# Designed miniproteins, single chains, continued (4): the designs that were tried, part 85

Each design is a single chain, and the fold is of that chain. pLDDT is the mean over its residues in the fold that is shown.

## One batch from the design tools (miniprotein)

Design m14938
Fold by ESMFold2-Fast:
Structure m14938 (fold): chain A 72 residues (1-72)
Amino acid sequence: LVVDKNALHANLENLSPEEARVAGVLWETFGSAPASRAAAIAAVMRELGLSRARASRLLDTLERKGVLVPAA
């Protein structure tokens, strides 16, 4: 998973405050570097105090919105 910074900026008004915070944590932690889903979940849980289930759902939502893209 990679944070698409352009998609993040373009969709910021369409993200919930929680979705925006998750995307911000991932950008701060990994930047443009690819991260595994497990590493992304762990970072979000650590920085925001979210449950694993909540973190996983938010990552899925950000992937659907194009803010997170697969590292191919």
Scores: mean pLDDT 79

Design m14939
Fold by ESMFold2-Fast:
Structure m14939 (fold): chain A 80 residues (1-80)
Amino acid sequence: LVDLLDTIKDLKLEKIRVTIQGGNITDFLKKAREIGVKEVIGKAYGISLEDIEKAAKESGGKLVYSKRFGDTLYFEVKFK
């Protein structure tokens, strides 16, 4: 997932859509911010609402939206 972000950084994307099925979401969000992403919209599996709230805060972002539907957590994080 981090390798994918390194691949897309040159595309100058300010907004990305992502599906997370494993790995460290905090590290993902930190890397997204580092490469200049302003907004991450996604869905995650096996991650709690508390986990995404902490990950957003630790990455320096703001959790703008979150909702669970069954096993899927939908979220939106914005960076300054």
Scores: mean pLDDT 76

Design m14940
Fold by ESMFold2-Fast:
Structure m14940 (fold): chain A 90 residues (1-90)
Amino acid sequence: MSKEQLIAQGDRHLALGQQALAQGDYLTAGQHFLLAGVYYDEAGELERALEAYDRAIDAYQQALAQGDQSAQVGLTVAQTMRRGIEEILA
C-alpha cells in the first residue's frame, strides 16, 4: 500500500471513529481510532498517529467506564503503540 493509500485509510477510520463516538458507541470508536493510528504510523505520519491513539485511549476508557470490559485489550494495544512512537520521537 502506498503512503497516500495508508493516509486515506487512516482518514476513513478517523471519520468512522468520530461517527461512532457521536452515537455513544465508545468500543467501536476506539477500534476505528486505533486502526487510524496504525495506518498513520505505517505511513510515517507520527503526529497524526499519536493523535489517533490518544482518541482511541479516551474512547476505550469511556467504554470501560460504561462496563464494556472487552475494551481492555484495545486500550492496552493503543497505549503500547503510542509509547512506541514517543520512544522514536525522543
Scores: mean pLDDT 90

Design m14941
Fold by ESMFold2-Fast:
Structure m14941 (fold): chain A 62 residues (1-62)
Amino acid sequence: DEAAALLDAAPERLRLAAAEQLGHEMAGQPLSNAEVAERAGVSPRTAARVVEAYRKVLEAEK
């Protein structure tokens, strides 16, 4: 699974930032990709990719 492999390769801070973004989305207050990127120390594109991968992994578990 490409999404799971991407998450496994991501540094811990980026995985935590992605998890926080998903938590904020569930609460109805999503973070911007720029905010996730700042928290993780990566580009907004990288943050968006990891958040999307995390979302796909969670959806696959349903």
Scores: mean pLDDT 74

Design m14942
Fold by ESMFold2-Fast:
Structure m14942 (fold): chain A 82 residues (1-82)
Amino acid sequence: SIEEIIKRAKKLLEEAKKLKEEYKKEKDEEKKKKLRSEIVIIEGEITLLLLKLKMQKAPEEVLEEMDKILEEIERIEKEMFA
């Protein structure tokens, strides 16, 4: 359902925030690379969920909420690759 897709997207956002905090604490470059690969996977998953919502003709308000989640995850990714 649309509601379950949004719930999963919010969970992925919380996981992305945890990855950012772990990345800030991490000193090992190989572990930092793994954390960066994990955020890229999360961004990909959110993008697929957004496409699924568009295929289901979700309301504009739902698509706007998802776009905000994607934008926040993209911001986290940018910070982790800076």
Scores: mean pLDDT 86

Design m14943
Fold by ESMFold2-Fast:
Order: structure tokens, then sequence, then C-alpha cells
Structure m14943 (fold): chain A 86 residues (1-86)
């Protein structure tokens, strides 16, 4: 399982990225106006390209340290840890 947390410059870019990810069958949701969480396990390259194209700053969570990675990402991106669950 590979989870990414991404911050976008605007809500419009975040919503556009979520729509593109979902169109490809990638589970993704908005956790704030500008922060998105996605499970990129099936299509990591396509997912990361979409995030980068929409101007996101993102962190791929370490699956071997998932709990610690989620906690740190929640602090860095200013969101609740429970909102990063898909």
Amino acid sequence: MEIVVARFPSREQAEAAVAELRKLGIPAKLVSDTVVVADITEKPGEALRILARHGATFAVLDPSRLEESIEKAAEIFGVKKEDLIL
C-alpha cells in the first residue's frame, strides 16, 4: 500500500487532481480545501505525474512506518491524522 498526501496551490487545482485520479480508478479524497490523500498502490507513476502537473507539494508515506508517516504528514500538512484514512 502506497499512500500520498499532497498540498495544492488552490482548491481548484486540488479538485481537478482528485477528479483525474478518480477517473483513473485511484482512490483519492480532499481532506481540506488544498490537501488531498490518495492510495497510489496500483498506479504510482500516473498518480504522481497528475499531482506534479497540478502544482502539488507531496509526500509519499513509508509503508514500513505507516503509522509514524501518517502522524508526521498530518503535522506537516496541517490536517487531522484520522482524515488521512482512505
Scores: mean pLDDT 81

Design m14944
Fold by ESMFold2-Fast:
Structure m14944 (fold): chain A 61 residues (1-61)
Amino acid sequence: SATVLRAARAELERLRREALATGRLDEAIQHMEKALVTAREIDPEVAELIEEVIRELRELK
């Protein structure tokens, strides 16, 4: 679980930076919302991290 959370944080940070660098915020949010549906079923901690990143990206639009 700790390893999964660490990997999830690293991947989310990478995706967030890429979205910010390219300006493709809407596409990133859409993909993260799809991932959030799955994460809510299997890992609530990962779902919370995804929700946080989605909120941050929406505020930057």
Scores: mean pLDDT 78

Design m14945
Fold by ESMFold2-Fast:
Structure m14945 (fold): chain A 94 residues (1-94)
Amino acid sequence: SSDHIHTDRLIQDMFSRISQIMSDDMQRNPDVYDQILPQFSDVMRQFIQDYAQMKRNGSSVSDIISLIQSYIPQINQINPRIGDVVTQMVDQIR
């Protein structure tokens, strides 16, 4: 459906923006990011697996939004700016 296409596009855009923010912030604070990169990588890998599984199961857009929201606290601990961007993107899907 068009809603699923929009969700895929928004998730891809979300990852692109996160990558840009991480890249920019790492250039400013490389020592800080060196310690958290493995943890962030683990969180993102788990999210991708959960998202893919939910799509295979035919989960609703609302369920996918709830999944994204469940990861926001962990993302905020890594970078509050990224957490804010994710929150704004979730609001746009609704």
Scores: mean pLDDT 76

Design m14946
Fold by ESMFold2-Fast:
Structure m14946 (fold): chain A 97 residues (1-97)
Amino acid sequence: GQSEPLTLTFKEEAELGGGEEKEFDLTTVSPVPWWATAPTQKLEVKSSNKKAEIEVKAEDVEVTPDRLVTGKVTVKVKGPEKVKVTVTRTLTFAPAP
């Protein structure tokens, strides 16, 4: 086994106008190892304009039968501001056995 946790980081960006909503699908494109059954998710959502109000909805993470880790994040801009949104997801798994 490895001595350190496995970490996977995903980053997506979009420009959104006032009142616009975007769904980010951050599901892994490659299978995770067979032992990777309970990742911890860290989610960071950043706006280019810190005065803009944003609403973030995240779905729970699941490991599919084909070993993909699911993740959907919906970001909505409240108010009239145009913003660039950056969504960063980090998955941390226990060290390999």
Scores: mean pLDDT 78

Design m14947
Fold by ESMFold2-Fast:
Structure m14947 (fold): chain A 75 residues (1-75)
Amino acid sequence: SMADLVRAVRTYFGMYRKEHGLTVRMSDGALRALAEWLATQPEGLAALPPAFERLMAHVGDAPEITEADVREVLG
């Protein structure tokens, strides 16, 4: 379900932030856009780690990942 995908993104993001000592935020729109993109991927949740690395490379030192960032990087 979409709720399960959003939960998976939030869980992964929380763990990633903790492991790397990051304070970057993700907007609710970004979380939803990423979950919607994941729903279209053949590998499902297995697409999340490489997609997240691409997003982090794109936003750099920005304080927040936005819906626009997700749509620009992932389409």
Scores: mean pLDDT 85

Design m14948
Fold by ESMFold2-Fast:
Structure m14948 (fold): chain A 81 residues (1-81)
Amino acid sequence: KKKKIVITFEKLDETTMQVTIKYEDGKSEVYTLTKDFKDEDLLAKLKKYQKIFEEYLSKADPKEIEEVKKEAEAGKVVVIE
């Protein structure tokens, strides 16, 4: 069964981005990414969510894909089902 994940991207400055991942069970994780970020475990975790997101987008309408990408780039909430 699909689990709903809410991911929010916020650009704090040119070298810093805040990522908030909110799970359906009420758990949330907040990460601060810098251009010199080297945490391999966190990068692997983010790549896993990116793969789920890409798989979701591959099944969505092209218009929906473009809107979701624009929302993510604007630091808005992205919902993955």
Scores: mean pLDDT 57

Design m14949
Fold by ESMFold2-Fast:
Structure m14949 (fold): chain A 84 residues (1-84)
Amino acid sequence: MDAELEREITEAMVLILHGVVLAISDVITPEEAQSLVATGERLLARNPSVRPLVEETLRTARRKAEASGSPEQAAVLAILEAAL
């Protein structure tokens, strides 16, 4: 809850949100998703306290992908979720 922790949470959320937005827009490939996973996993390893927020963000993105009925978006999100 200090300024440094809020900054770290914001940076991690921005990275995850960017990957999720690309997945939902059908722009990201599975290989690009794997690269985002590697980067996100390293950030989560440094800041494990943000894990619940990242999990909630991915869960919300998963529900949206399922609602859209896109198998490609679902596959990309499965790669992101597997990193957690």
Scores: mean pLDDT 66

Design m14950
Fold by ESMFold2-Fast:
Structure m14950 (fold): chain A 92 residues (1-92)
Amino acid sequence: ASMQKLNQEIQELIDTLEKILSQAPQVLDELRRLKQQGQFTPEMKAAVLGQIDAMLKRIDDALKKETNPALKEKLKALRKQLEAFRAQVASL
């Protein structure tokens, strides 16, 4: 059923986001190291921000379609964490 497929796709998105966010502190440390070494370019920063913005859009699209309360709460929590990560990258 289309609803079962949607829930599976949303769970895959959640799993991907949790993996990315669990690695976010290490990614920030790597980006800071690259900046200190003069290897962090405006193009690299724009690419990272663009990837985050694309993920935020995917979360927003999923939230509009999802009716499962537990999955909605999880998506909202992940969205908030991703927004915080975006702000940290933008401040570099």
Scores: mean pLDDT 85

Design m14951
Fold by ESMFold2-Fast:
Structure m14951 (fold): chain A 68 residues (1-68)
Amino acid sequence: MEAAKIAEEYGAKEAAKALRNGEAAASQTGDTSIFELGVKEAIETVKEEIKDEKEAEEAVKRIREAAE
């Protein structure tokens, strides 16, 4: 999953786990809204994991683009 790889590149390991868990749950249930919730949670987690504001903003932008 590209969005999870991007999160890992920035060191946001918990955000990457949220993205992968959301994708896996959506695949198992067929409910894409679960994946959308996973992306939202990952973005909130990235902002908490990355203390540099510019780096966090760049990571969020790239994760959103990859998740589309």
Scores: mean pLDDT 77

Design m14952
Fold by ESMFold2-Fast:
Structure m14952 (fold): chain A 97 residues (1-97)
Amino acid sequence: MNEKAVKYLEYLAEKEKNPKVKEALLELAEYLKTNSFDEVVKYAEELMKTLSEEDRERIIAALQEVSVLLLGIELGWSLEELKKIVPDPEAAERAYA
């Protein structure tokens, strides 16, 4: 399941135009490869200490999207069902590719 969440977060980073937010999202995706989602959230709190309020809100939004994806996967939802509930359906498709 972390593999799909990693791909989803990497896709959000690809679309991000703000270099600081993009870098933070890529670091969180890398951390998620070997750590639980709860540990990633704690690490994100540390990364956000040096960021603007707007940049923090973007990172929080990305993590909320990943939490929705992970919950849907845990509940056994199909990709079609996940695409209806996640904020970024294209990111969900990339996660399953």
Scores: mean pLDDT 85

Design m14953
Fold by ESMFold2-Fast:
Formats: C-alpha cells, structure tokens, sequence
Structure m14953 (fold): chain A 100 residues (1-100)
C-alpha cells in the first residue's frame, strides 16, 4: 500500500515536472518511479529477472519521452506501467495463476 502510494506520487511528479519543462526534475521522478516499481514487485515476491528487465525498459522509455518533451507519451507509459502492476496484484488476490 505505501509502495503503491509512492508510485502514484512519483507519477504525479513526472507529470508536473514535464508540464513545467523541468527535464532534470522529471528524470529524477522517473528514477523514483522505477525504484518504487521494483520494491513493489520484490515485496510481492514476483520480482524475477524478466520483470526487472521490463521495469528497466519502461523507465528508459519514459525517460526518452521526457527528453523528447512528449507529454502524451509520458502519461501513457506511466499509466500503462501502473495498470500492469495492478493487474498482477488482481490476479494474485483472486487466486488466478499465470501459466508456468
């Protein structure tokens, strides 16, 4: 729950910094967002090397969108990342198993 709140706060900071044109602040917020995602996955016991690579890739894509000043792409990528984590949690809570 606290890690989920941290991800939302970092996402908001990215959006605000990008809207303000503060690329350095936005990049720092992306690093915080990445760290929160990794900690969330670790606490849930689902942080695999594959999941770590996905999170790293997502963070890099967001950073590239920030550098390009593509506000829409930044928003889409951050929302997609959060929805993915919520989906993994929903599956676990409802006793549904992904294929091995």
Amino acid sequence: EELRRRMFEASDEIDEAVKAGDVEKALKAVDEFRQAMLEYLRERGVLTPEERAEVDGIAEDIKNAVKEKDLLKVSILTVAAMLRLVGLEWLAENGLEPDP
Scores: mean pLDDT 76

Design m14954
Fold by ESMFold2-Fast:
Structure m14954 (fold): chain A 97 residues (1-97)
Amino acid sequence: SVEIFKEALDKALEEIKKLKGMSEEQIKVIEEAVEEAKKKIEELNPSPEEMAEIAKEAMGEGLKKAGELDPSSADALNEASAIFNEEIYKALKKIKE
């Protein structure tokens, strides 16, 4: 379900906003990546596996851009990446169960 993936991305973003070590500009870049991923998933209505790929690609690009703004935030960005991957995995598993 598109809704399950959108909820997972929103949940991941809320957890990431609680992390220390990122600027407001970095958080904004990540928020924009989440919105882009949600828009692509909604417009394309792809398979659950393709939704996971779209989400991972968009989040990977967003986190890369955030890292380019401040390389000293690498630990926080690695934690953010883990949070997104976990929530995407849980969403995919929930849809397939």
Scores: mean pLDDT 85

Design m14955
Fold by ESMFold2-Fast:
Order: sequence, then C-alpha cells, then structure tokens
Structure m14955 (fold): chain A 66 residues (1-66)
Amino acid sequence: MEEQKREAIEVLIRGGASREVAEGGVRGLVENPTPAVIGVARKELIEAGASEEQVEEAIRLALEGV
C-alpha cells in the first residue's frame, strides 16, 4: 500500500516531474480516486513534463496503493 504510493512518486520524478508535482498528484489520486480526479491528475502531470507512459504507470501504482 504505502510502497505503491512511493513507487508512483518515483516513477513520475524519473519521467520528468518535480517531486512537489509528483507528490501532489499522487496525494490527489489516493484521496479522491474518481475518474474526474484521475483525468485532472493525468493532464497536470503531462503538462508538468512527465511522459505519458510514466504518468499512466504512476496512476496505476497510486490507485493500487489505496
């Protein structure tokens, strides 16, 4: 559970996101894992510079951590 959240943050950082953006995105997903929140997080993380593939992997890991 906690390990998946940490791995999601690290995947986003390796994809190009800052630690602050990665932590905020994962927190939002864990607190409100709805399709709307997932869509917003995906958009914001891609706009912040993370690769699409790594954003999708991080979202999956974050949701498994819930």
Scores: mean pLDDT 74

Design m14956
Fold by ESMFold2-Fast:
Structure m14956 (fold): chain A 94 residues (1-94)
Amino acid sequence: EKREIILRAIALSLRLIGLEYEFELLLKSDLSNEEKLKKLKELEKEVEEIIKELEELLKVAPEELKPFLEKILERAKELLKKIREEIKKLEEEL
């Protein structure tokens, strides 16, 4: 149980690192605002999925693992906030 939760959390954290990197690359890209918006909305959906999976893990996690999961969830929520801010900015400029 604990091992399975830890492994799932690590997998979600690695997915999140990949999405954080994709977001940074997207911000530096020479893509059109329309193409950036499309890719940002795809990233938003993937981050929302990670948040949902982390919240599901938190419901079944032992107390000692909750801080570990909450730290990953906090990172995911911060990335989601940044993605949504960039989407809003681009939609206002289009």
Scores: mean pLDDT 88

Design m14957
Fold by ESMFold2-Fast:
Structure m14957 (fold): chain A 63 residues (1-63)
Amino acid sequence: GAAELRRLVEEAVERYGVDPEELDRLLLKIYLGVDVEAARARIEELVGDPELAARIVEALLAQ
């Protein structure tokens, strides 16, 4: 849900210094079905934690 997505995004920002604006733009691309594969790979690179990156994308799609 939205609350879980928000929590995971906050964790990525606090622990890994992820730019929340860049992450939001990439998540919007995935949500709209645009450049999904490239956006997902970029999120993984930005977060640097593949498990957290996967959980963020799963939380987005579980809305």
Scores: mean pLDDT 83

Design m14958
Fold by ESMFold2-Fast:
Structure m14958 (fold): chain A 75 residues (1-75)
Amino acid sequence: MKLTEEQRKKIFDIIRKTIAEKELSPEVKARLDELSEKAYELTDQELFDGLIEILKEVDPEAAEEVRKIYEEAQK
């Protein structure tokens, strides 16, 4: 599986929206920011696993959107 640049941008937009709209704990914000900063260095699998683990706790709808993008990338 490999994400397109457009799909990666959509995932970053989802993360940014979650940070902006949800009142997240400083710890969760730090985890999301760190993952976003390192996203270009991570494999698509590592990015997916990290995002889903964080988002399912704080924004399940965003987690579903990210999962859908990764599933589409596998087709």
Scores: mean pLDDT 73

Design m14959
Fold by ESMFold2-Fast:
Structure m14959 (fold): chain A 98 residues (1-98)
Amino acid sequence: MLSVEEIIERIESMTPEELRKFLEAVAKQLSKEELNEIIDELEKMGVISPEEAERWKNLSKEEQIEYLLSLDEETQLKIAKVIARKYPEIANKVLEEM
């Protein structure tokens, strides 16, 4: 399995299209609770506002994924790095299928 550092290096080398594919595949494998934990971390990091975090957490899992894929590339990259650190096993599984 790739280390967290190796996962982050692969994420940083991704095209916007590859990054979106990675995020969609990982988000589909995460539970709603795990997605909400990522949203809480993004709020803590100042990537999103508390109001945006609460709105996003109140969406269905399917709508949460749609919202994630609608975000700008810079924000998507930050989210992918959070996923690599918090859920490296899921990130590794998705990268093996890419």
Scores: mean pLDDT 86

Design m14960
Fold by ESMFold2-Fast:
Structure m14960 (fold): chain A 65 residues (1-65)
Amino acid sequence: EEFEKEVEELRKAAIEDAKAGNYARAIGHVLRILGLYLDRGEWEKGVQVARETLAELDKVDAEKA
């Protein structure tokens, strides 16, 4: 499942970038995930996955505060 693997890799990249303090890059990866789902016509699923990923970024930010 190449699509699911690409989304998972983008989510991992976003979280790692956030941990490194590169939030702009992390957000870029979240936007890429949204674009992949929109290209498939799965906008509701794309928004869900993006929000879940953003919640993980929020946890990283809170842990560094």
Scores: mean pLDDT 78

Design m14961
Fold by ESMFold2-Fast:
Order: structure tokens, then C-alpha cells, then sequence
Structure m14961 (fold): chain A 97 residues (1-97)
């Protein structure tokens, strides 16, 4: 169903964003450890996916494209790969609008 597809895409978007955040912390360690960030992101994953699935798909697609552009500008290959994934997810959300 459309609702199931929106939920799946939202879950994939949340996971991709979480991975990008963890990779950025790993590459440039600051006041938060990767383990602390992972625990926080895992606890927030389901509520975040639920919120994203409820948003307007066109607006969410645009937000994901902007985030993807930021990741694609990264010197880190893994962040660029995550940026490409977010761009693909944005295109899928746009198709639902």
C-alpha cells in the first residue's frame, strides 16, 4: 500500500541520515562519542520514521535533496555514497507527491 511504501522510505531515510551523522562524528571526533550518538539515534529511529512518514512527500523530498547535496560535497567517499542514497530516496518521495 501507499502507507507501507511511505513508512519503508521514511525508515530508509532515517537510517541513512543516522549513518551519515555517525560517519561525520567518527571522522571528526568532538564532545560526543560514536557510541553515545549511536544509542541516541537508535532510540529516536522509530519516532523519527513515523514523523517523516506523516510529512508532505514533496516538502520532505526537497529537504532530503538539500541534505544529499551537503553529503555529496564531502571529501569522504562513504558520505558521498550516503548522499547518493538520500537523493534516490528524495526522488521516490517526490514520486509519491
Amino acid sequence: SLAERRRRLAEEAVETIAQAHLRQIEANPGGVTVEEARAFLEAQAAPAAEELAALDPAALAEALRRLADTLLASPLPELRALGERLRALADEFAALA
Scores: mean pLDDT 85

Design m14962
Fold by ESMFold2-Fast:
Structure m14962 (fold): chain A 112 residues (1-112)
Amino acid sequence: MDPVREEIIKELEELLEKEKDPEVQKALKEAIEALKKEDDPLVIASARILVEILKKSKDTEVRLEAAKTLVAIAKEKDRERIAEAREILAKAMGKSTEEVLEAIKEARKIVE
């Protein structure tokens, strides 16, 4: 098993255990299942960014949208779409909650 993928899955499982919102719990469960079947390094790199957003955000809407975007990226097969989505997410890191939320939604539109 890829050590980085295993670490990300473990962090997502820890986030799921602490999550109180039922919709976020559902999206996290779907993301964990999708990542267990995915070994593309670009998907794993994108997942790492979204996991950091999930760990740091206290906003339920941001966590829900991040979990949904993670599901979409993990199911995407077009590597160029995944790369574009990852770039949008990476550029939003450290920005305001509103800018991060918009970037998460934009990234999901690219892979949906």
Scores: mean pLDDT 84

Design m14963
Fold by ESMFold2-Fast:
Structure m14963 (fold): chain A 92 residues (1-92)
Amino acid sequence: EAKELAEKAEEALKDAEEAIKAAEKVAVGGEEVIAALEEAKRHFQEAIEKAKAGDIEAAKEAIRKGLEAAARAGEIIAANPEARAELEAAAA
């Protein structure tokens, strides 16, 4: 269980880092998206640490908070179609 939680958090952390790189190229909404993804990154890092320490409950809570922050970034992108188009272009 701890290993599985650490692996999930590590994958989510990598996805957040890649999303931050794409968002840095976006002129409109990029700063808010980056802020939300940086928050997600911090929570996923905490989840990895808690999972390695054997604190399964804290690890699950940190993953949940990270996913909430990532969802917020997605909501910001969805509310700004131009930012979404720029992110899609940056990801290509």
Scores: mean pLDDT 75

Design m14964
Fold by ESMFold2-Fast:
Structure m14964 (fold): chain A 86 residues (1-86)
Amino acid sequence: EEEKKKKEEAENTKLATDHFAEVAKKDPEVAKKMAEIYREIAETSDPEKVRELHKKMLEIVGGKDEKAIKGFELLTERIIEAIEKS
């Protein structure tokens, strides 16, 4: 289960990353905003702040692609889990 979950998470994360690349290709300013949010997520140790930043990122990318949305959700969950383990 863990191995399958991590593989699925990696695939969905790749889909989210590919969507980011497509957005960056069409609008570099949106890409910069996404990069800033991702940096803030990496710098925080507060799970609640990670959830807020994740929500902002979904709004910026449009969040209409189900797999991309799932990828961002799984990435957020993994970051929160890492913070809990410290």
Scores: mean pLDDT 66

Design m14965
Fold by ESMFold2-Fast:
Structure m14965 (fold): chain A 90 residues (1-90)
Amino acid sequence: SKRIDAARQAYHWARTESPKYKELREEARRALAEGDEERYRELVDEMSDLLRAKFEELLGEPVSTRDFAVIYTAAAIIEIGDQIDAEWGL
């Protein structure tokens, strides 16, 4: 699916080409370790917004919060499956 491919590309970009996403992820891990649930939620929201913005850029159209959540969850499940298959030589 073009939408799933765009979501996978956005995630790959965020992990490999976005210093901002890496920084937010490290801050989120720190907030979680410190028990700062409010800061953790704020950081996760910022990461989600960054991913959504890149996804919309790659797709060339706006996406509702609900559609983004559904499509992104599907893309994440596929990525996890692909990684398991690669580790098992499938």
Scores: mean pLDDT 75

Design m14966
Fold by ESMFold2-Fast:
Structure m14966 (fold): chain A 56 residues (1-56)
Amino acid sequence: SMAEQRALAERFLASALPRASEIPPDLLRALVTREARRAGVSDALIDEVVERLLAA
């Protein structure tokens, strides 16, 4: 469901934020995209999740 997909995306963001500060900016986008996909974030939400994490 859309609600479950959103909940998963928000949970991924919460868990990824502490790790983002340890990753070089030039690698961050690719690594975040890979981890979001691995965590099961839907393709429809991946771009939003990646941009939100990079902006944090």
Scores: mean pLDDT 76

Design m14967
Fold by ESMFold2-Fast:
Structure m14967 (fold): chain A 81 residues (1-81)
Amino acid sequence: SERERRIEELAREIAERSGGRLDEVMNTALAMVRLGEPEEEILERVKEMIRKRAEQVGLSLSDETVERAARIVLETARRLA
């Protein structure tokens, strides 16, 4: 969608400007905050990304842990945005 394309383009721009110092989850959260996406949409996207990364490295995370991690990412993104 046009919305997803804008998020991906801005996240890529943030990654380039940060010189790779921020990870993909933070770049995506920052892009969504800057684009004014609703909190619930940002949290859903960040949770999905955290779960995918955990699966890739063989970590089993509780829903509570994913929720807390996503909220930390969102609050950090709000401070950096």
Scores: mean pLDDT 85

Design m14968
Fold by ESMFold2-Fast:
Structure m14968 (fold): chain A 119 residues (1-119)
Amino acid sequence: MFYTLLTLGEVAEVLGIPLEKFKDFGTKDTPVSVVLAKLESKKDQIKDKEVLLFYYATKIAIALQYNDLETARKYLEEAKKDGLDPEAIFEAAKRILEYMGATKYIPKLEELIKEVFGL
């Protein structure tokens, strides 16, 4: 997977989220795939909006890079239900795509956000 080489510390820094918010999910060197699996298993217990933003933005960016538009749309719908702001989701996922050199997917990200949020 494209994201199997990314660490928690790298994605947290890209998004400007304090690493301390993830202390129950890993350390700076933990593979992001492991962190995402732990977050998913306890998602109903997560109250911190920045932790939820990390989870959804990373899942959406992964799906887009695999050209899996159905999964990207699914996570956008779930993020909307959890009360996340469309601009925050766009900026977070965009930063991850830019960090990974996957900027060609940014127009599709914008399109899907507009469709899901009715913009």
Scores: mean pLDDT 86

Design m14969
Fold by ESMFold2-Fast:
Structure m14969 (fold): chain A 91 residues (1-91)
Amino acid sequence: MTPAEAIQAALDLLDLREPNSSARPSDLDRARSVLRRAQQLALEGRLPEAVRLLASAAGLPVPAAEDLTPAVFMQLAFAVVSVALRPVQKV
């Protein structure tokens, strides 16, 4: 699995979960925009920039550049999806 494939898995998960989600359309659109931009950066080989974007969007610390693995990208991308899809506190 490549970092770009890990981000694609998160995009696929977002699409799969969206029909059954009460998340705001603006939150879903923002998550998709972030994931697509991070995927583009990963495809360009700009892994540190891609991971910083994902970590920022997920509210998580940025991993060191030398520690970047597809698993780290998947964890961060899934965290972005989880933030976007979290249940509405008050409907």
Scores: mean pLDDT 76

Design m14970
Fold by ESMFold2-Fast:
Structure m14970 (fold): chain A 78 residues (1-78)
Amino acid sequence: MLAQKTIDGLKELAEKGDTQSLKNLGMMYIRQGDLEKAKAIAEELEAKGDTKSALEIYARIYLKQGDTAKAEELSKKI
């Protein structure tokens, strides 16, 4: 229940165009193991022009999957 309230709050802030809240939402999905939703958030960040935050989320997704080499490639672009 507490985690859901945090996600709901971050969604409200992201609706205002706050890319930092959108990034935080992506990080929460990674922590919950919902990598599909985290990837969707990273794609939204790219669409908004926040490429750095999108790359940080992609890198953490690959680390969560155990793909350290791909995560390192993405980190070099930050």
Scores: mean pLDDT 75

Design m14971
Fold by ESMFold2-Fast:
Structure m14971 (fold): chain A 98 residues (1-98)
Amino acid sequence: SLISELTAEFRDALARILARLAAGDQRGVAIEITALAIRLTGLVEQARINKEKVDVEEAINTLNRLRRLARREIPDPDVARAVETVLNSVIRTLKENA
């Protein structure tokens, strides 16, 4: 899948998120997760426009993992809720277009 070819890029983004969590930078974590979610959505939509086969389930699974990470690791409940709201919106959009 197209997403699998980008695994290294997403792995690097996850490493940055984990480093920011370790540093207590909750706002930076929220920004990185939101940026990754937007990029993933854009890549899925781009592949659909080009009539390429994309594993939408793989994209949704990745976003669900980020949602669980945000809920578990972000100590500020308002920041965690904001991140979950964005991720839930993206997941809903991907499911409607599946």
Scores: mean pLDDT 69

